# Designed miniproteins, single chains, continued (5): the designs that were tried, part 92

Each design is a single chain, and the fold is of that chain. pLDDT is the mean over its residues in the fold that is shown.

## One batch from the design tools (miniprotein)

Design m19185
Fold by ESMFold2-Fast:
Structure m19185 (fold): chain A 96 residues (1-96)
Amino acid sequence: METLAQLKDQAQQAYARFQELLRQLDEVAQQLDADTAARVRALRRTAADRAQELMARVMSAETPEAAVEHLTSLLTLIISVGGELYVAQQQIKREQ
């Protein structure tokens, strides 16, 4: 119970960080050209849906093993989205 509760708490903290990354993606998309902005917004929607699904799976997990599997997937998604945000921010700086 305690270990599972700790994993669920970690997932909630990771999901909060992910929401902040999505907010930054939305801001960055406003500074990109229309075609690039459309791709970033599509990715943002797909990532948001996937993160919500993974978060629900972690919160519904009945074993630490199941919670770790879904939490690992969520953390991998966060790293991927963070990398894409970084690339978009660098593109804006280079074009200014």
Scores: mean pLDDT 84

Design m19186
Fold by ESMFold2-Fast:
Structure m19186 (fold): chain A 67 residues (1-67)
Amino acid sequence: SFSDEQLRERIAIVIDYVVREYGLEKTREALEAIRDDIFELFVALYDVPEEDRERVREMLEEIIASY
């Protein structure tokens, strides 16, 4: 399992990938619109167990709110 710092870093990498891949602006509004897609991609990419998914969701919300 990831530490909080590692989780933040990995989520940021996935955000950067999605923004680049789909040509989106890196704004809170754009990221909020695709938050569920970012979450699903992260869960699939890192095989996140059920018990850690709430933690991933909360961290993603925190990161998006910082934009």
Scores: mean pLDDT 84

Design m19187
Fold by ESMFold2-Fast:
Structure m19187 (fold): chain A 100 residues (1-100)
Amino acid sequence: MLSEEELRELALEQTERAIALLKEELAKTSDPAAAQRSAETMLAVVVHEITRFLLENKVPKEKALEIVEEVVRRFREEFPDIPEAVVDEVLARAKRLIEE
């Protein structure tokens, strides 16, 4: 069984890979609206995948929430232009999956 810390490290590694991929894709586009949609979509997909991964590995609810919040914070550091409303909705969906 992987430890909670090892699962956190894997979640953060996946987040960094997603950030790198998104940066590469954004470098190829000159459309700000398309760039924003790509960033919003990547955030939603990554948070959903990581939340599911943590739950499948039976990470305690409190720790899963902490890891998801860390993932979202790291994404926002690199992509500060993502609207707060989008971030809040993504976090609300993750919290619902973890608590229900």
Scores: mean pLDDT 84

Design m19188
Fold by ESMFold2-Fast:
Structure m19188 (fold): chain A 71 residues (1-71)
Amino acid sequence: MKEELEKLAKEIEELFRNIKSVEDVNKYIQLLEKYIELAKKLGLLTDEEVQSMKERIENLKKNAEKIAKAN
């Protein structure tokens, strides 16, 4: 299932480059959440790393408008 994780990572990267709106930021966050869940299931992330990534997602939600403007 590393292949599924790689496909998801590509989708995340492609979406990040094409963020034009807050809606795109929300889609990006959903993909990141899915990636974290899958990576944790595969044993690639520790609980500490999962918490760190969740904090980043909270910051992305809070700054969605700024991120949409920056890209």
Scores: mean pLDDT 77

Design m19189
Fold by ESMFold2-Fast:
Parts: sequence; C-alpha cells; structure tokens
Structure m19189 (fold): chain A 72 residues (1-72)
Amino acid sequence: MKDKLLEEVDQFMQDAIKESAKSSTEKREEVMRIMSEARKEVQRLLYVENDMEKAEEIFREAKERVKAILAD
C-alpha cells in the first residue's frame, strides 16, 4: 500500500539521521539531504503519478546511497 511505503521511507530516514549523528555533521547533512529529496520524490510518485514501481526504485537507490555514506 502507498501509505506503508511512505511509512517505511520515514522510518528509514529517522534511523539513518540518528545513526549519522553519531559520525559527523557533514554525513548527517548529506543523509538528511538525500532522504528529504527521496521522500519528496516518493510522495510525488505515489500520490501524483501513481507509480509504485518507480517510487520503490527511488527509495532503494536512496537507501544504497545512504548506506555508502555511513560506511565511509
């Protein structure tokens, strides 16, 4: 369901921001930027474009980018 995917995005964003805060301010800012942009795009794709597959793809790409930043 659309609401479930957006909830998953919000939960991942909260967890990623919390984790990045333990590392550095620069990593936290980059994680916040990536997740804010991804959340906005996912919301648009789900509720305006009605494109669930692309919304899931954008979220997947955002998760991979965030994981890469946190691994460095």
Scores: mean pLDDT 82

Design m19190
Fold by ESMFold2-Fast:
Structure m19190 (fold): chain A 63 residues (1-63)
Amino acid sequence: SQIIEDTEKLAEILEKHSGNATPEKILEEARKAGLHPSVLISLARAFGLPRSLIEKLREEAKK
């Protein structure tokens, strides 16, 4: 399932930057991993990520 793969990608990004995962770094790493913005938004909500990151992801999803 693509959703499982995308979930693992996000989990790896968060662990890789343990304690220093800025919205900008998460977006850049997600783009490199081929994670679609709409999927990233759904996963970010599920993971309880900061509101500022979710808002940036929503802006990218509108493009």
Scores: mean pLDDT 71

Design m19191
Fold by ESMFold2-Fast:
Structure m19191 (fold): chain A 77 residues (1-77)
Amino acid sequence: KMEEMIEFISKKTGTPKEKIKEEIKKALELGVPEELIELVLRGQVLTIKLAEGDTSVLPEIEEIRAELKKVQEAYEA
């Protein structure tokens, strides 16, 4: 699933997949949880779709923001 999100973002933004994977690796090495990285990638996919005119993704973007806040609170407690 994460690999599919990376491929989608790479195709839509023109960023090489290797560069995206390197940024993810650096974030993991800094202690960012994998679940937070997955939420961020999902948010980017939805943001790209919204930019392409798909407003139906707005409720899911709101849900992801709420999930990101919960993950942040869990790791800052």
Scores: mean pLDDT 78

Design m19192
Fold by ESMFold2-Fast:
Structure m19192 (fold): chain A 64 residues (1-64)
Amino acid sequence: TSDEIHSLMVEGSEIVKELEALGKTELAKEKAEEFENLLRSSTDVEKLRELIEEYRKELEKIKE
């Protein structure tokens, strides 16, 4: 995969790790599976980026 996809995978992993640290284990698993399914079924980097941005916003709301 491209360097951009690799970067997004790393970012997704970090978000999952932060959710687990907050005790949101089930949500972390759900997000990880959703992201993995998108990676498996799509090569659309823009969709992956949009999904990561959505996860970031959701994480920020949970933290506050």
Scores: mean pLDDT 77

Design m19193
Fold by ESMFold2-Fast:
Structure m19193 (fold): chain A 68 residues (1-68)
Amino acid sequence: GLDAAQARGQAAMRRILEGADRVAEEHPEELAAIKDAANLVARMGELIRQGAPMEEVAQWAYAMARAV
């Protein structure tokens, strides 16, 4: 199974995604930026679920941030 740190990280990311949905309802004008941020967090969560080291997750996030 996932270690405790990875499990806590995934739980935190899930809460962030739930929060993003609520903000999108209140601020539809910011919807595109909110969706982009939520997609980034969701992809990081998927990499952690697959057992990727945090260093690889950070490298991927950095590459994605530079692509936008």
Scores: mean pLDDT 67

Design m19194
Fold by ESMFold2-Fast:
Structure m19194 (fold): chain A 94 residues (1-94)
Amino acid sequence: SREEAIKLLKEALKEDNPEVRIQKMEEAATLIEDPEIRAAVRSAALLMKKIKDPKVQKEFMEEILKALENEDPTVQLERLREAIKKIIDAIKKE
């Protein structure tokens, strides 16, 4: 469920180990029933493995959490797409 995914993402944000943090995010994606939203969260998790700065990684994870906390699935997907574009841009600048 979306609520369980949100709980795991909040746990991921408290995690000090970047690898464990990403693993929890990938696990959170599997709890999302909407296949497009699930795919978007999983894509974001995979892209964040390429972010070298742990602080920047946490900031993007917070944006993804905020996207999922929106009650409208259309707004969730749109905000997740925006977050993914920002992650890709951050990777390209490194």
Scores: mean pLDDT 84

Design m19195
Fold by ESMFold2-Fast:
Structure m19195 (fold): chain A 72 residues (1-72)
Amino acid sequence: SEELEEFKRKAALELTLRMAIGISLNKDNKEKIKELYKIQNEFVERLRNATSVEEAEKIYEEAKKKIDEIMK
């Protein structure tokens, strides 16, 4: 589906941006950086395998919540 592929593309870009911001703000915290990469790798793979926009949205929102929690 074109809608699904477009959503996945935009979601991946936004996760990449959030990751870049997280790393920039935590450059001296190697453990937080490792955890952020772990979450990105897990959720980018899950997002790639999503078969509907609804599933992709749920995965993306879960990823954002996890990233925000690590950055506290």
Scores: mean pLDDT 83

Design m19196
Fold by ESMFold2-Fast:
Structure m19196 (fold): chain A 72 residues (1-72)
Amino acid sequence: MKLREVSIDAKGDVEEARKKLEEIAKEAEKNNEKAIVRLGVLEESYEEVKEIAKEIEEKYPNVEVEVGVLAE
């Protein structure tokens, strides 16, 4: 199984991060690939992006999302 990795820095544009996650998740599932997405966010955006990641993971079992807080 092919592994797909992507990194996204979401500085206040939570909707763009969501769209990107859905696109990656759909392609991974369609191609029977495992996807790991790493999201870097500001402290204030952490919970919002984490909720989106959780929804994506529930809908697409081949997708794993790791959310982290950006330093500085």
Scores: mean pLDDT 75

Design m19197
Fold by ESMFold2-Fast:
Structure m19197 (fold): chain A 88 residues (1-88)
Amino acid sequence: SEEELKKLFDEAVRAAARAYLQGELTPEEFAQVLLKIFKLYDNKDLEGIKKILEELRSKVTRPLTPEEQARLDELIAEFKDLYEAKKK
């Protein structure tokens, strides 16, 4: 469903941002992963998003600190606004 696709997209973007904040992705790798997630979402590729989400989740090995959680929430808000502006 469209709701399921949107939910997986949100989870994938959050997982990418988390991996970046925890040092598992360089800034360049983070940008490339986000671009890939956006392309998969545009193509409605549910299986592609699930696969990238699993890969990103495998990279994170520790809980977020309160400071990292605040940064994550800020990054997610910014990227959602950017994506929605481009799709209007």
Scores: mean pLDDT 79

Design m19198
Fold by ESMFold2-Fast:
Structure m19198 (fold): chain A 93 residues (1-93)
Amino acid sequence: SAFDELIRLLREAGREEEALELEIELGVFMITVGLARLLGQDAAAEEAERVLEEAARRGIELAREGRYEEAFRVALEGIEEGIRVVMEGIRAA
């Protein structure tokens, strides 16, 4: 996946702490999306996954340019926005 590729690029650049933080936050995101699907909020879950995928792809581009701090920030913001999308979908149901 795009997110796995981003984590790999950060680790190869010696950014182990940032890579670990993203893995932990991705775990929280995955649990949140899983719960949304369990509650029948499939559309919100799918939108959140698209937000995450877009953020991961942008993060990869930044990491390939050596802009690792920005790559980490964009990926983290993508996770936070994805969770927000899920929560708004649940609240609107």
Scores: mean pLDDT 88

Design m19199
Fold by ESMFold2-Fast:
Structure m19199 (fold): chain A 90 residues (1-90)
Amino acid sequence: SEEEAKKIMEEIYKKYPGDIDKQVEELEKIIPEVDKEVQGILAGLILSHLAARGELKEEDIKELEELAEKGAPLEEVREKLIEILERHLE
């Protein structure tokens, strides 16, 4: 759930206050251990940090923009976010 994702984020923020790099590392470790909905939410957050740092591929950004333009269902967006994050971690 979104509430469960928020709780995970709050615990990580408490453990590593102001350290975005450590926060992202801990979020990446948790993703395999949570359900698909929470994975999608956390993946979206990680990808937003990577994009802000210029570390996300332009092709991956384009795929997300195309989903937004066609008004894709939230479930489809979450699946794409997880897919992009998995490709980035390879």
Scores: mean pLDDT 75

Design m19200
Fold by ESMFold2-Fast:
Structure m19200 (fold): chain A 100 residues (1-100)
Amino acid sequence: MRLSVDQVEMGLANAATTVLDAARAEGDEALAAEAQKILDEVTEISKNEKDEEKKKEKLRELARRVRALARQAAGRSTDPARRRTLEIMVRQVDEMIERL
């Protein structure tokens, strides 16, 4: 099943926000800054990229970056509930990459 670019943009923004909130809760300023950068890049791609295939490729690269950050956040989390939320997010991002 293929996802629309709008669905992927929304999904990546939600995933990056989840990582940002988890990083802030753990006091991980570096992960928080990287998650914020991804949110900013999703916004810029949404506004400025006019080529659909180029947009999809940029979104795939952002999805891989979000997945890597979510895994780092999960590994560093001391809260089991937060770790579980991040693990679910990694799986959702993997599905988004495959359905683009």
Scores: mean pLDDT 81

Design m19201
Fold by ESMFold2-Fast:
Structure m19201 (fold): chain A 80 residues (1-80)
Amino acid sequence: MEKDVSEIPLLSEEDKEILKGVTVEDIRKNPELVQELATKLSLPADERQALIEALLTGSDEFAGRKVPEEVLKAVKELLP
């Protein structure tokens, strides 16, 4: 039971539709898909970049980047 990426807080209804049915495992297997989906998200650039990197690397640490605690917590809940 993996949570969909669309369950991440701070996503608009439109962003959730774009990510609907996409899991963390799907993103890890298809890094190019992550970049394409991220460009469609309405998140600020720093938050979007941090989210992409966390999902691809499994890391919740982003030295030098601004990451809201809610985004970081949501990413941790999606990671195994």
Scores: mean pLDDT 55

Design m19202
Fold by ESMFold2-Fast:
Structure m19202 (fold): chain A 72 residues (1-72)
Amino acid sequence: GAMAAALAAQHTQLAIDYAKKARKSYEEGNKEEAELYFNKAVYHASQAADASADPDAALIANTKLVVEEFKK
């Protein structure tokens, strides 16, 4: 339903935002903060997948998205 789709979208956005913060912290030499933000990105990617209509496909896609954002 619309609620599950909204929840999935919210967690996906949080996963992207935390992945970007992790990358910035890593570039600034703050490895501990980068690890903390990366773990939060992975958590939200998993929550987004669980709220998706296809959790398995969403988990693969969301994990790839988090890794790709961290690599930028």
Scores: mean pLDDT 80

Design m19203
Fold by ESMFold2-Fast:
Structure m19203 (fold): chain A 59 residues (1-59)
Amino acid sequence: TLQDEIAAIEKKLAEVTAKINKEIATASPLEQSILQGTLAVYQGTTNVVIQNLERKLAE
């Protein structure tokens, strides 16, 4: 169901965020900057997808 799909995407978002944050902790300053930017884009894009699915679920 759409609700199950939303839950799965949210779980994956949390997992990816945790993994990238661990990588940031051991990265060089330049790599940290790139990883932080990449994470921000990924989180933003994923949240838009979740919002769109939530709207479809409400219909």
Scores: mean pLDDT 85

Design m19204
Fold by ESMFold2-Fast:
Structure m19204 (fold): chain A 92 residues (1-92)
Amino acid sequence: MRISVTLYNAAGNVLGELVDMDSLEEAVKRTKEAVEQLFAAGYEHLTIRIEADSVETAKEAAKALKQYLESLGLRVRVEVEGGIATIEARRA
């Protein structure tokens, strides 16, 4: 299993990267921590791109992150194409 995550601001600029993670649990945990730090820093709109070596892994990661982000009161959109999941999260 290989998972990489890239976080972008509303303009499409890279804010951070988490690369070559080998577990779904680790990828979700580290992405949650990064998102919390970015929202604490004043970002209101984030795009999270997940690249996984399988469609199932991308979908599971996206589902876990969507559930987490919605629990924070954020508006969330998810698109999955192959091993790539794109999550857009915005403060209301």
Scores: mean pLDDT 86

Design m19205
Fold by ESMFold2-Fast:
Structure m19205 (fold): chain A 94 residues (1-94)
Amino acid sequence: STFLEKGKEAYENKDYDEATFWFGLAGRSGDAEAYLLLGEIYDENGYKDMAIKWYEKAVELGSAEAARKLAELYESMGDFDTAEKWRKKAEELA
């Protein structure tokens, strides 16, 4: 996807505002990797609620990796029951 490519270029340049714009467009076009990368940007900046939102959208598009990221996030928050549900979802998508 051209949008995914533009987002990755912006991300490499640490232009996170530009990256989030292009990844948003790529994800709306069905690109699960774009929503995964969006979630990673928010996670790296400590915005766990936004990271969860974007990882969930990536899972809706079939990202097993995003489901694993959700499991790790919920484990880090001490929510082991929710983490287990996301690990099972990741296994289903793999």
Scores: mean pLDDT 89

Design m19206
Fold by ESMFold2-Fast:
Structure m19206 (fold): chain A 92 residues (1-92)
Amino acid sequence: MTPEELERRRKATDYGRELIRELSAEGQRKVAELAKLSPEAATRVHAEMMRAISEVTDALAAGASYEEIKKTIENARQRLDRAVAEAKAAVA
């Protein structure tokens, strides 16, 4: 394994792990806010957050590239944001 390959893989893994932590923290805050309005809405958003974390974790385990991890996080964040917006609209 070349030093360049090891460095790219380490950077991709570190990047993905940091984004998973950020996504989890953000998702937990959103779930807590929704729980004040509707436990059902909070449960749906929590399920979407767990799915997003699972997808990124699977990509990391599969040795996905930095670009693939970035795309997976981007898609996951967009779905989480939509789920939160829909949940808030439904309970307003």
Scores: mean pLDDT 78

Design m19207
Fold by ESMFold2-Fast:
Structure m19207 (fold): chain A 72 residues (1-72)
Amino acid sequence: SDSLARAGGGEGARTAEAAGLPRELGEKAGIVAGQQVSQTGASDGRAHLVAAAERVGGPEAAARVERAMQDL
């Protein structure tokens, strides 16, 4: 749903800021992750966010997002 995509975008943007990445990258990745959770019913939004970050910003972005989430 659009609400999960929007919530994912907000979380992704904040995670990107914590990882030292552009907010726009995190917002796009978070929107994609939110859509995946909405479509699949998956409970692991973090795994979807990391995968979305890799699709949007490449493996370095995914690694930084994953590290930021682990170190929080």
Scores: mean pLDDT 68

Design m19208
Fold by ESMFold2-Fast:
Structure m19208 (fold): chain A 65 residues (1-65)
Amino acid sequence: MSDVDDTRRRYDDEMDRARRDGQRESDRLGRTLGPDEANIQRGLTDARVAQIRAEGDRRVAELLA
């Protein structure tokens, strides 16, 4: 129980950090390089969050096996 809860919390925190860092980077790029670069960074952030979620789901499934 604890290991599953700790693993879920770790990946939730990692996804939240990725979203926050990605939003800050998109905002910075939008100010310095323009909206196209900001939009590319948003896509990269979304892909990273999806990868973290998939890895977290797999890790939880392994612990419950």
Scores: mean pLDDT 84

Design m19209
Fold by ESMFold2-Fast:
Structure m19209 (fold): chain A 80 residues (1-80)
Amino acid sequence: HMMKLLEEARRRVEAVDLALRVSEEQAKSGASVDLPEEEREKIRPIVDEITELGRRLPEERRLEAIRRLLEEPKRVLEAL
């Protein structure tokens, strides 16, 4: 059903956006961001992926990889 796909895409966009904010704060402060445990569990794998990319790849490629994470779900939402 189309509604289910849109809901999943929106959840993905929200999760990636939150993970980006957490990753940016951790990179700047070097400290853990204080979030409710439930929210942290939802974004943990995405934050881990972004952090790993930041350590392995130059800054330029890290930004491109992050943009790709957002591009796919945003395209689904825009295709409405």
Scores: mean pLDDT 62

Design m19210
Fold by ESMFold2-Fast:
Structure m19210 (fold): chain A 65 residues (1-65)
Amino acid sequence: SSEAEKKKKEILFLESERGLLQMKRWVLKTLHPDKEEGEKEAAKLEEKIREIEKKIEKLKEELKS
């Protein structure tokens, strides 16, 4: 359905956003592994990634129900 197609596009967009945040987190940890400021920024990125994951899961559940 057209509604399912819209949800699929939103999932792809969110997966793209997640991928960018994961890459930023990896770069941050690689450049400043032992600095407290780098750890705090990495933790914030991990929280944002977790929120995006939850949104993806909800959209996938809606597609199946």
Scores: mean pLDDT 81

Design m19211
Fold by ESMFold2-Fast:
Structure m19211 (fold): chain A 85 residues (1-85)
Amino acid sequence: TEEILEELSELVVKAAKQTGAPQEVGDEILEKIKKAIEESKEEVEKAAEEAKKLIEENRDKPLTEELFKKMVPAQFLETYELLEK
């Protein structure tokens, strides 16, 4: 949903800025998240809530693509990995 898209996007951008990650890393992750959500809307509500929780727990760590992959739920990560191909 739009609500989940906005909230998850805001959290990713906020985490990237707050942890001092490069701006381009946050932007790339944000784009992949938007696409993954669009393709997996049925599973996204659970995945988004878990991703949100993991981002909050790791908010003091630099947000890199590698760290983000470790933080997201497996269901959401599977869609994200498909976007990397």
Scores: mean pLDDT 59

Design m19212
Fold by ESMFold2-Fast:
Structure m19212 (fold): chain A 70 residues (1-70)
Amino acid sequence: LEPVLEALRELLERGVKVSEEAWRRAAELAEQGRYEEAAQVLLDGASGPMTEEERERLEGAIEGLEEALA
């Protein structure tokens, strides 16, 4: 879980969008407990600059994972 959180925070800091394919694949890997691979897929799926809506989505995902760790 922590590797996914770290990857999402890095993507947010970089201000880059993650492809929908990368989101889907990372979610599938995370469901299998393969968090390191899920994190790498997110980082590899980084594309162009994020929009405000994409930033909000990424922030929401980070908040959800932080709550799961608490």
Scores: mean pLDDT 77

Design m19213
Fold by ESMFold2-Fast:
Structure m19213 (fold): chain A 74 residues (1-74)
Amino acid sequence: SLVDQARATLEAVEEKLKSSNLTDEEREQLEKEIKDTIEYLNSEKAKQELPQELRDVLREGLKRIEKLIEELKK
């Protein structure tokens, strides 16, 4: 399902972040992209375009990734 694909992709991104040597610039760009995507997922447009379950999975996964990036900076 699309939900299962989203979960798998988010998990792959988390694992890549844990093992990758991202530059400070690359991390900042990724943080901005995540922030913009979360804002989209909270919009009326996303509510019309995407099922609630998919929006919840994406939002939760992206927030986890955002927190991981912040923890890696400390």
Scores: mean pLDDT 79

Design m19214
Fold by ESMFold2-Fast:
Structure m19214 (fold): chain A 101 residues (1-101)
Amino acid sequence: RPLPTPEEIVERVAEYLKSHPDLAAELKKIVEENKDKSDIELLQAVINRLDPENPIDVAKESPFVVVTKLGARADIVREVLFLSKNWEEAAKILKEAVEKV
């Protein structure tokens, strides 16, 4: 089955966030607080907020490895990382999805 396009991933994430307004509000806050930070710093902040019981050092791990370590509370981040395969694309997808909500 062909991989979804970045546009399709953004749309799926935005729809998920529309059904989870508490999560959408938290992600909007994290994106705004980290707008002048690197993509790695943004994703570190997202993972720390969504999965605080399972600390992961994003700077030391590849996105593929991080996918195997994330708990159920960070499922949306896991899906984005699995489909995007790199930190820059994952950060872009999350930023664009948050903007659509």
Scores: mean pLDDT 73

Design m19215
Fold by ESMFold2-Fast:
Parts: structure tokens; C-alpha cells; sequence
Structure m19215 (fold): chain A 87 residues (1-87)
């Protein structure tokens, strides 16, 4: 079992708490491609994240979660994507 965590910063005016949803997960060999939607009060931003698994074998199961933390003083949202792969 391997767990990978990636943080992505996106612009956010900070008017309302951002909502994050994982909309697509694709496994291509040893790479996990995750599509995440980040929604604030104004618009929805789509992020595509690629996480290379260190294993040379394709996983039997992949679990993906995403969370968002707003940094209103910076006008940014930090999106954390967590991928757990089981072999």
C-alpha cells in the first residue's frame, strides 16, 4: 500500500468557503490522473493532477480524496489530493 499527497494552490477571492469534488479518476499504468473541481462563490476551477506511483506494477485498488483550505489573506485556496494505491 502506497499513499501519495499533492498540494495545489489556486486563486480564490476568499468570499465563501471553497468546495472541492473529485470528478474523475483514471489509472494509466503506474500513473493516477485525478480531475478535481474547486467551486467558490464566483466560478468553478478544474484541476488535473498526475500522481506517479513509485511501484512498477499497476495497483489493484485506488482510493482518492481531496480537501480544500482557504487562505483569504492571500486570495488562495490550497487543494490537497490524497491517493492510496493497493497492490
Amino acid sequence: TETLVLEVRVPNPGEEPSKVKVTRVEVRGNTVLVTVEVTDSVETQVLEVELPLPSDRPPTRVEVSASAEDLPERGETVVTVTVTATY
Scores: mean pLDDT 74

Design m19216
Fold by ESMFold2-Fast:
Structure m19216 (fold): chain A 70 residues (1-70)
Amino acid sequence: MEKVKEIIEKLKTATREEGVQIVKSLKNYSKEDIEYAKKLLEERKKTATPEEQDFLDAMIAYLEKLIEEK
């Protein structure tokens, strides 16, 4: 259980490439884990540059879709 959260916590500092791979892997995880990942991205967005905000918004939108599909 804790190993999954370690992967999700990498989203706090992930590059675009790392973030895409992590988010893709989340489709196989629980709804609660996906919601946790979304929260981490939303928190990161508060201190992100405008360019990073666009990238984070795209990832958040994808996680929202995954939550709806669960």
Scores: mean pLDDT 78

Design m19217
Fold by ESMFold2-Fast:
Structure m19217 (fold): chain A 73 residues (1-73)
Amino acid sequence: DVDDGLQRISHTVDLYVKAKQGDVKSAQELSKTPYGALLAVRSLVKQGKVDEARKLAESIEDPEVRKKALELV
């Protein structure tokens, strides 16, 4: 559904903006989606929060996404 898709995109963008500003909770919400998890890890690395980025990457349940996230740290 286009309407549902647009709402989900808007929510993801909002979480990404907040994560970029250092909101760890928003980064954790992003990590619940495969693409969002990678964005969250990358955002934490750019902020110099390497330990948080690594912990977030290791907490990802999807083994394939986790592997890719760990490569970003």
Scores: mean pLDDT 71

Design m19218
Fold by ESMFold2-Fast:
Structure m19218 (fold): chain A 114 residues (1-114)
Amino acid sequence: RLGLPKEEEQRILELSALSAFTIRSLMDAGFSAEDAFNFAVGVLKGSGETHAAEALERNREEVVEGAARLSVEDLLRTAKLMAAGKSVDDIRAEGLERAAELVEFLSRKIAEAL
């Protein structure tokens, strides 16, 4: 657990999953990893999620590599689970261990940036 209020913790998990899904989706659409990553960071900044954007930029290599190793379908399922208020353990229960690891990594880094 991140030591945050439940609503804030869930928001950070949702942002983590959605950012990874956005990066992978754009890469599948033919964008470079750099352009896909910069777009995801730009969306966070445009939404006022400046701490999440900072956390992604500080961990760019791990985020891009993590997203590139996962399918867009797995990341979409992960994003849907987080949006439904499900836990990281629920991601693991669906056999999506690497997606769960990426969401845990990102959510911790975002919480550290708060």
Scores: mean pLDDT 88

Design m19219
Fold by ESMFold2-Fast:
Structure m19219 (fold): chain A 77 residues (1-77)
Amino acid sequence: ISDETAEKIKKTLVEEFNIPEEKAEEIVELLKEKKTGTDRKFGISEEKAKEIAEYLYKKGILNNEEARYLLSILTLS
């Protein structure tokens, strides 16, 4: 994803979904570089993760592939 898209995702995670900035930054870094291999748990529920991915996809911030990858990052947490 682009830096502009990454910033929009980070703001959405923090402002709309109340995710701590540190976690939002790590999620965005994983999304930018898919193979970073972070094995952390973010403490985000499956329901909230789906809501986040769907929101970003519907707003056109993420494409289908990126939204699925984000959901994977969040639900494997």
Scores: mean pLDDT 72

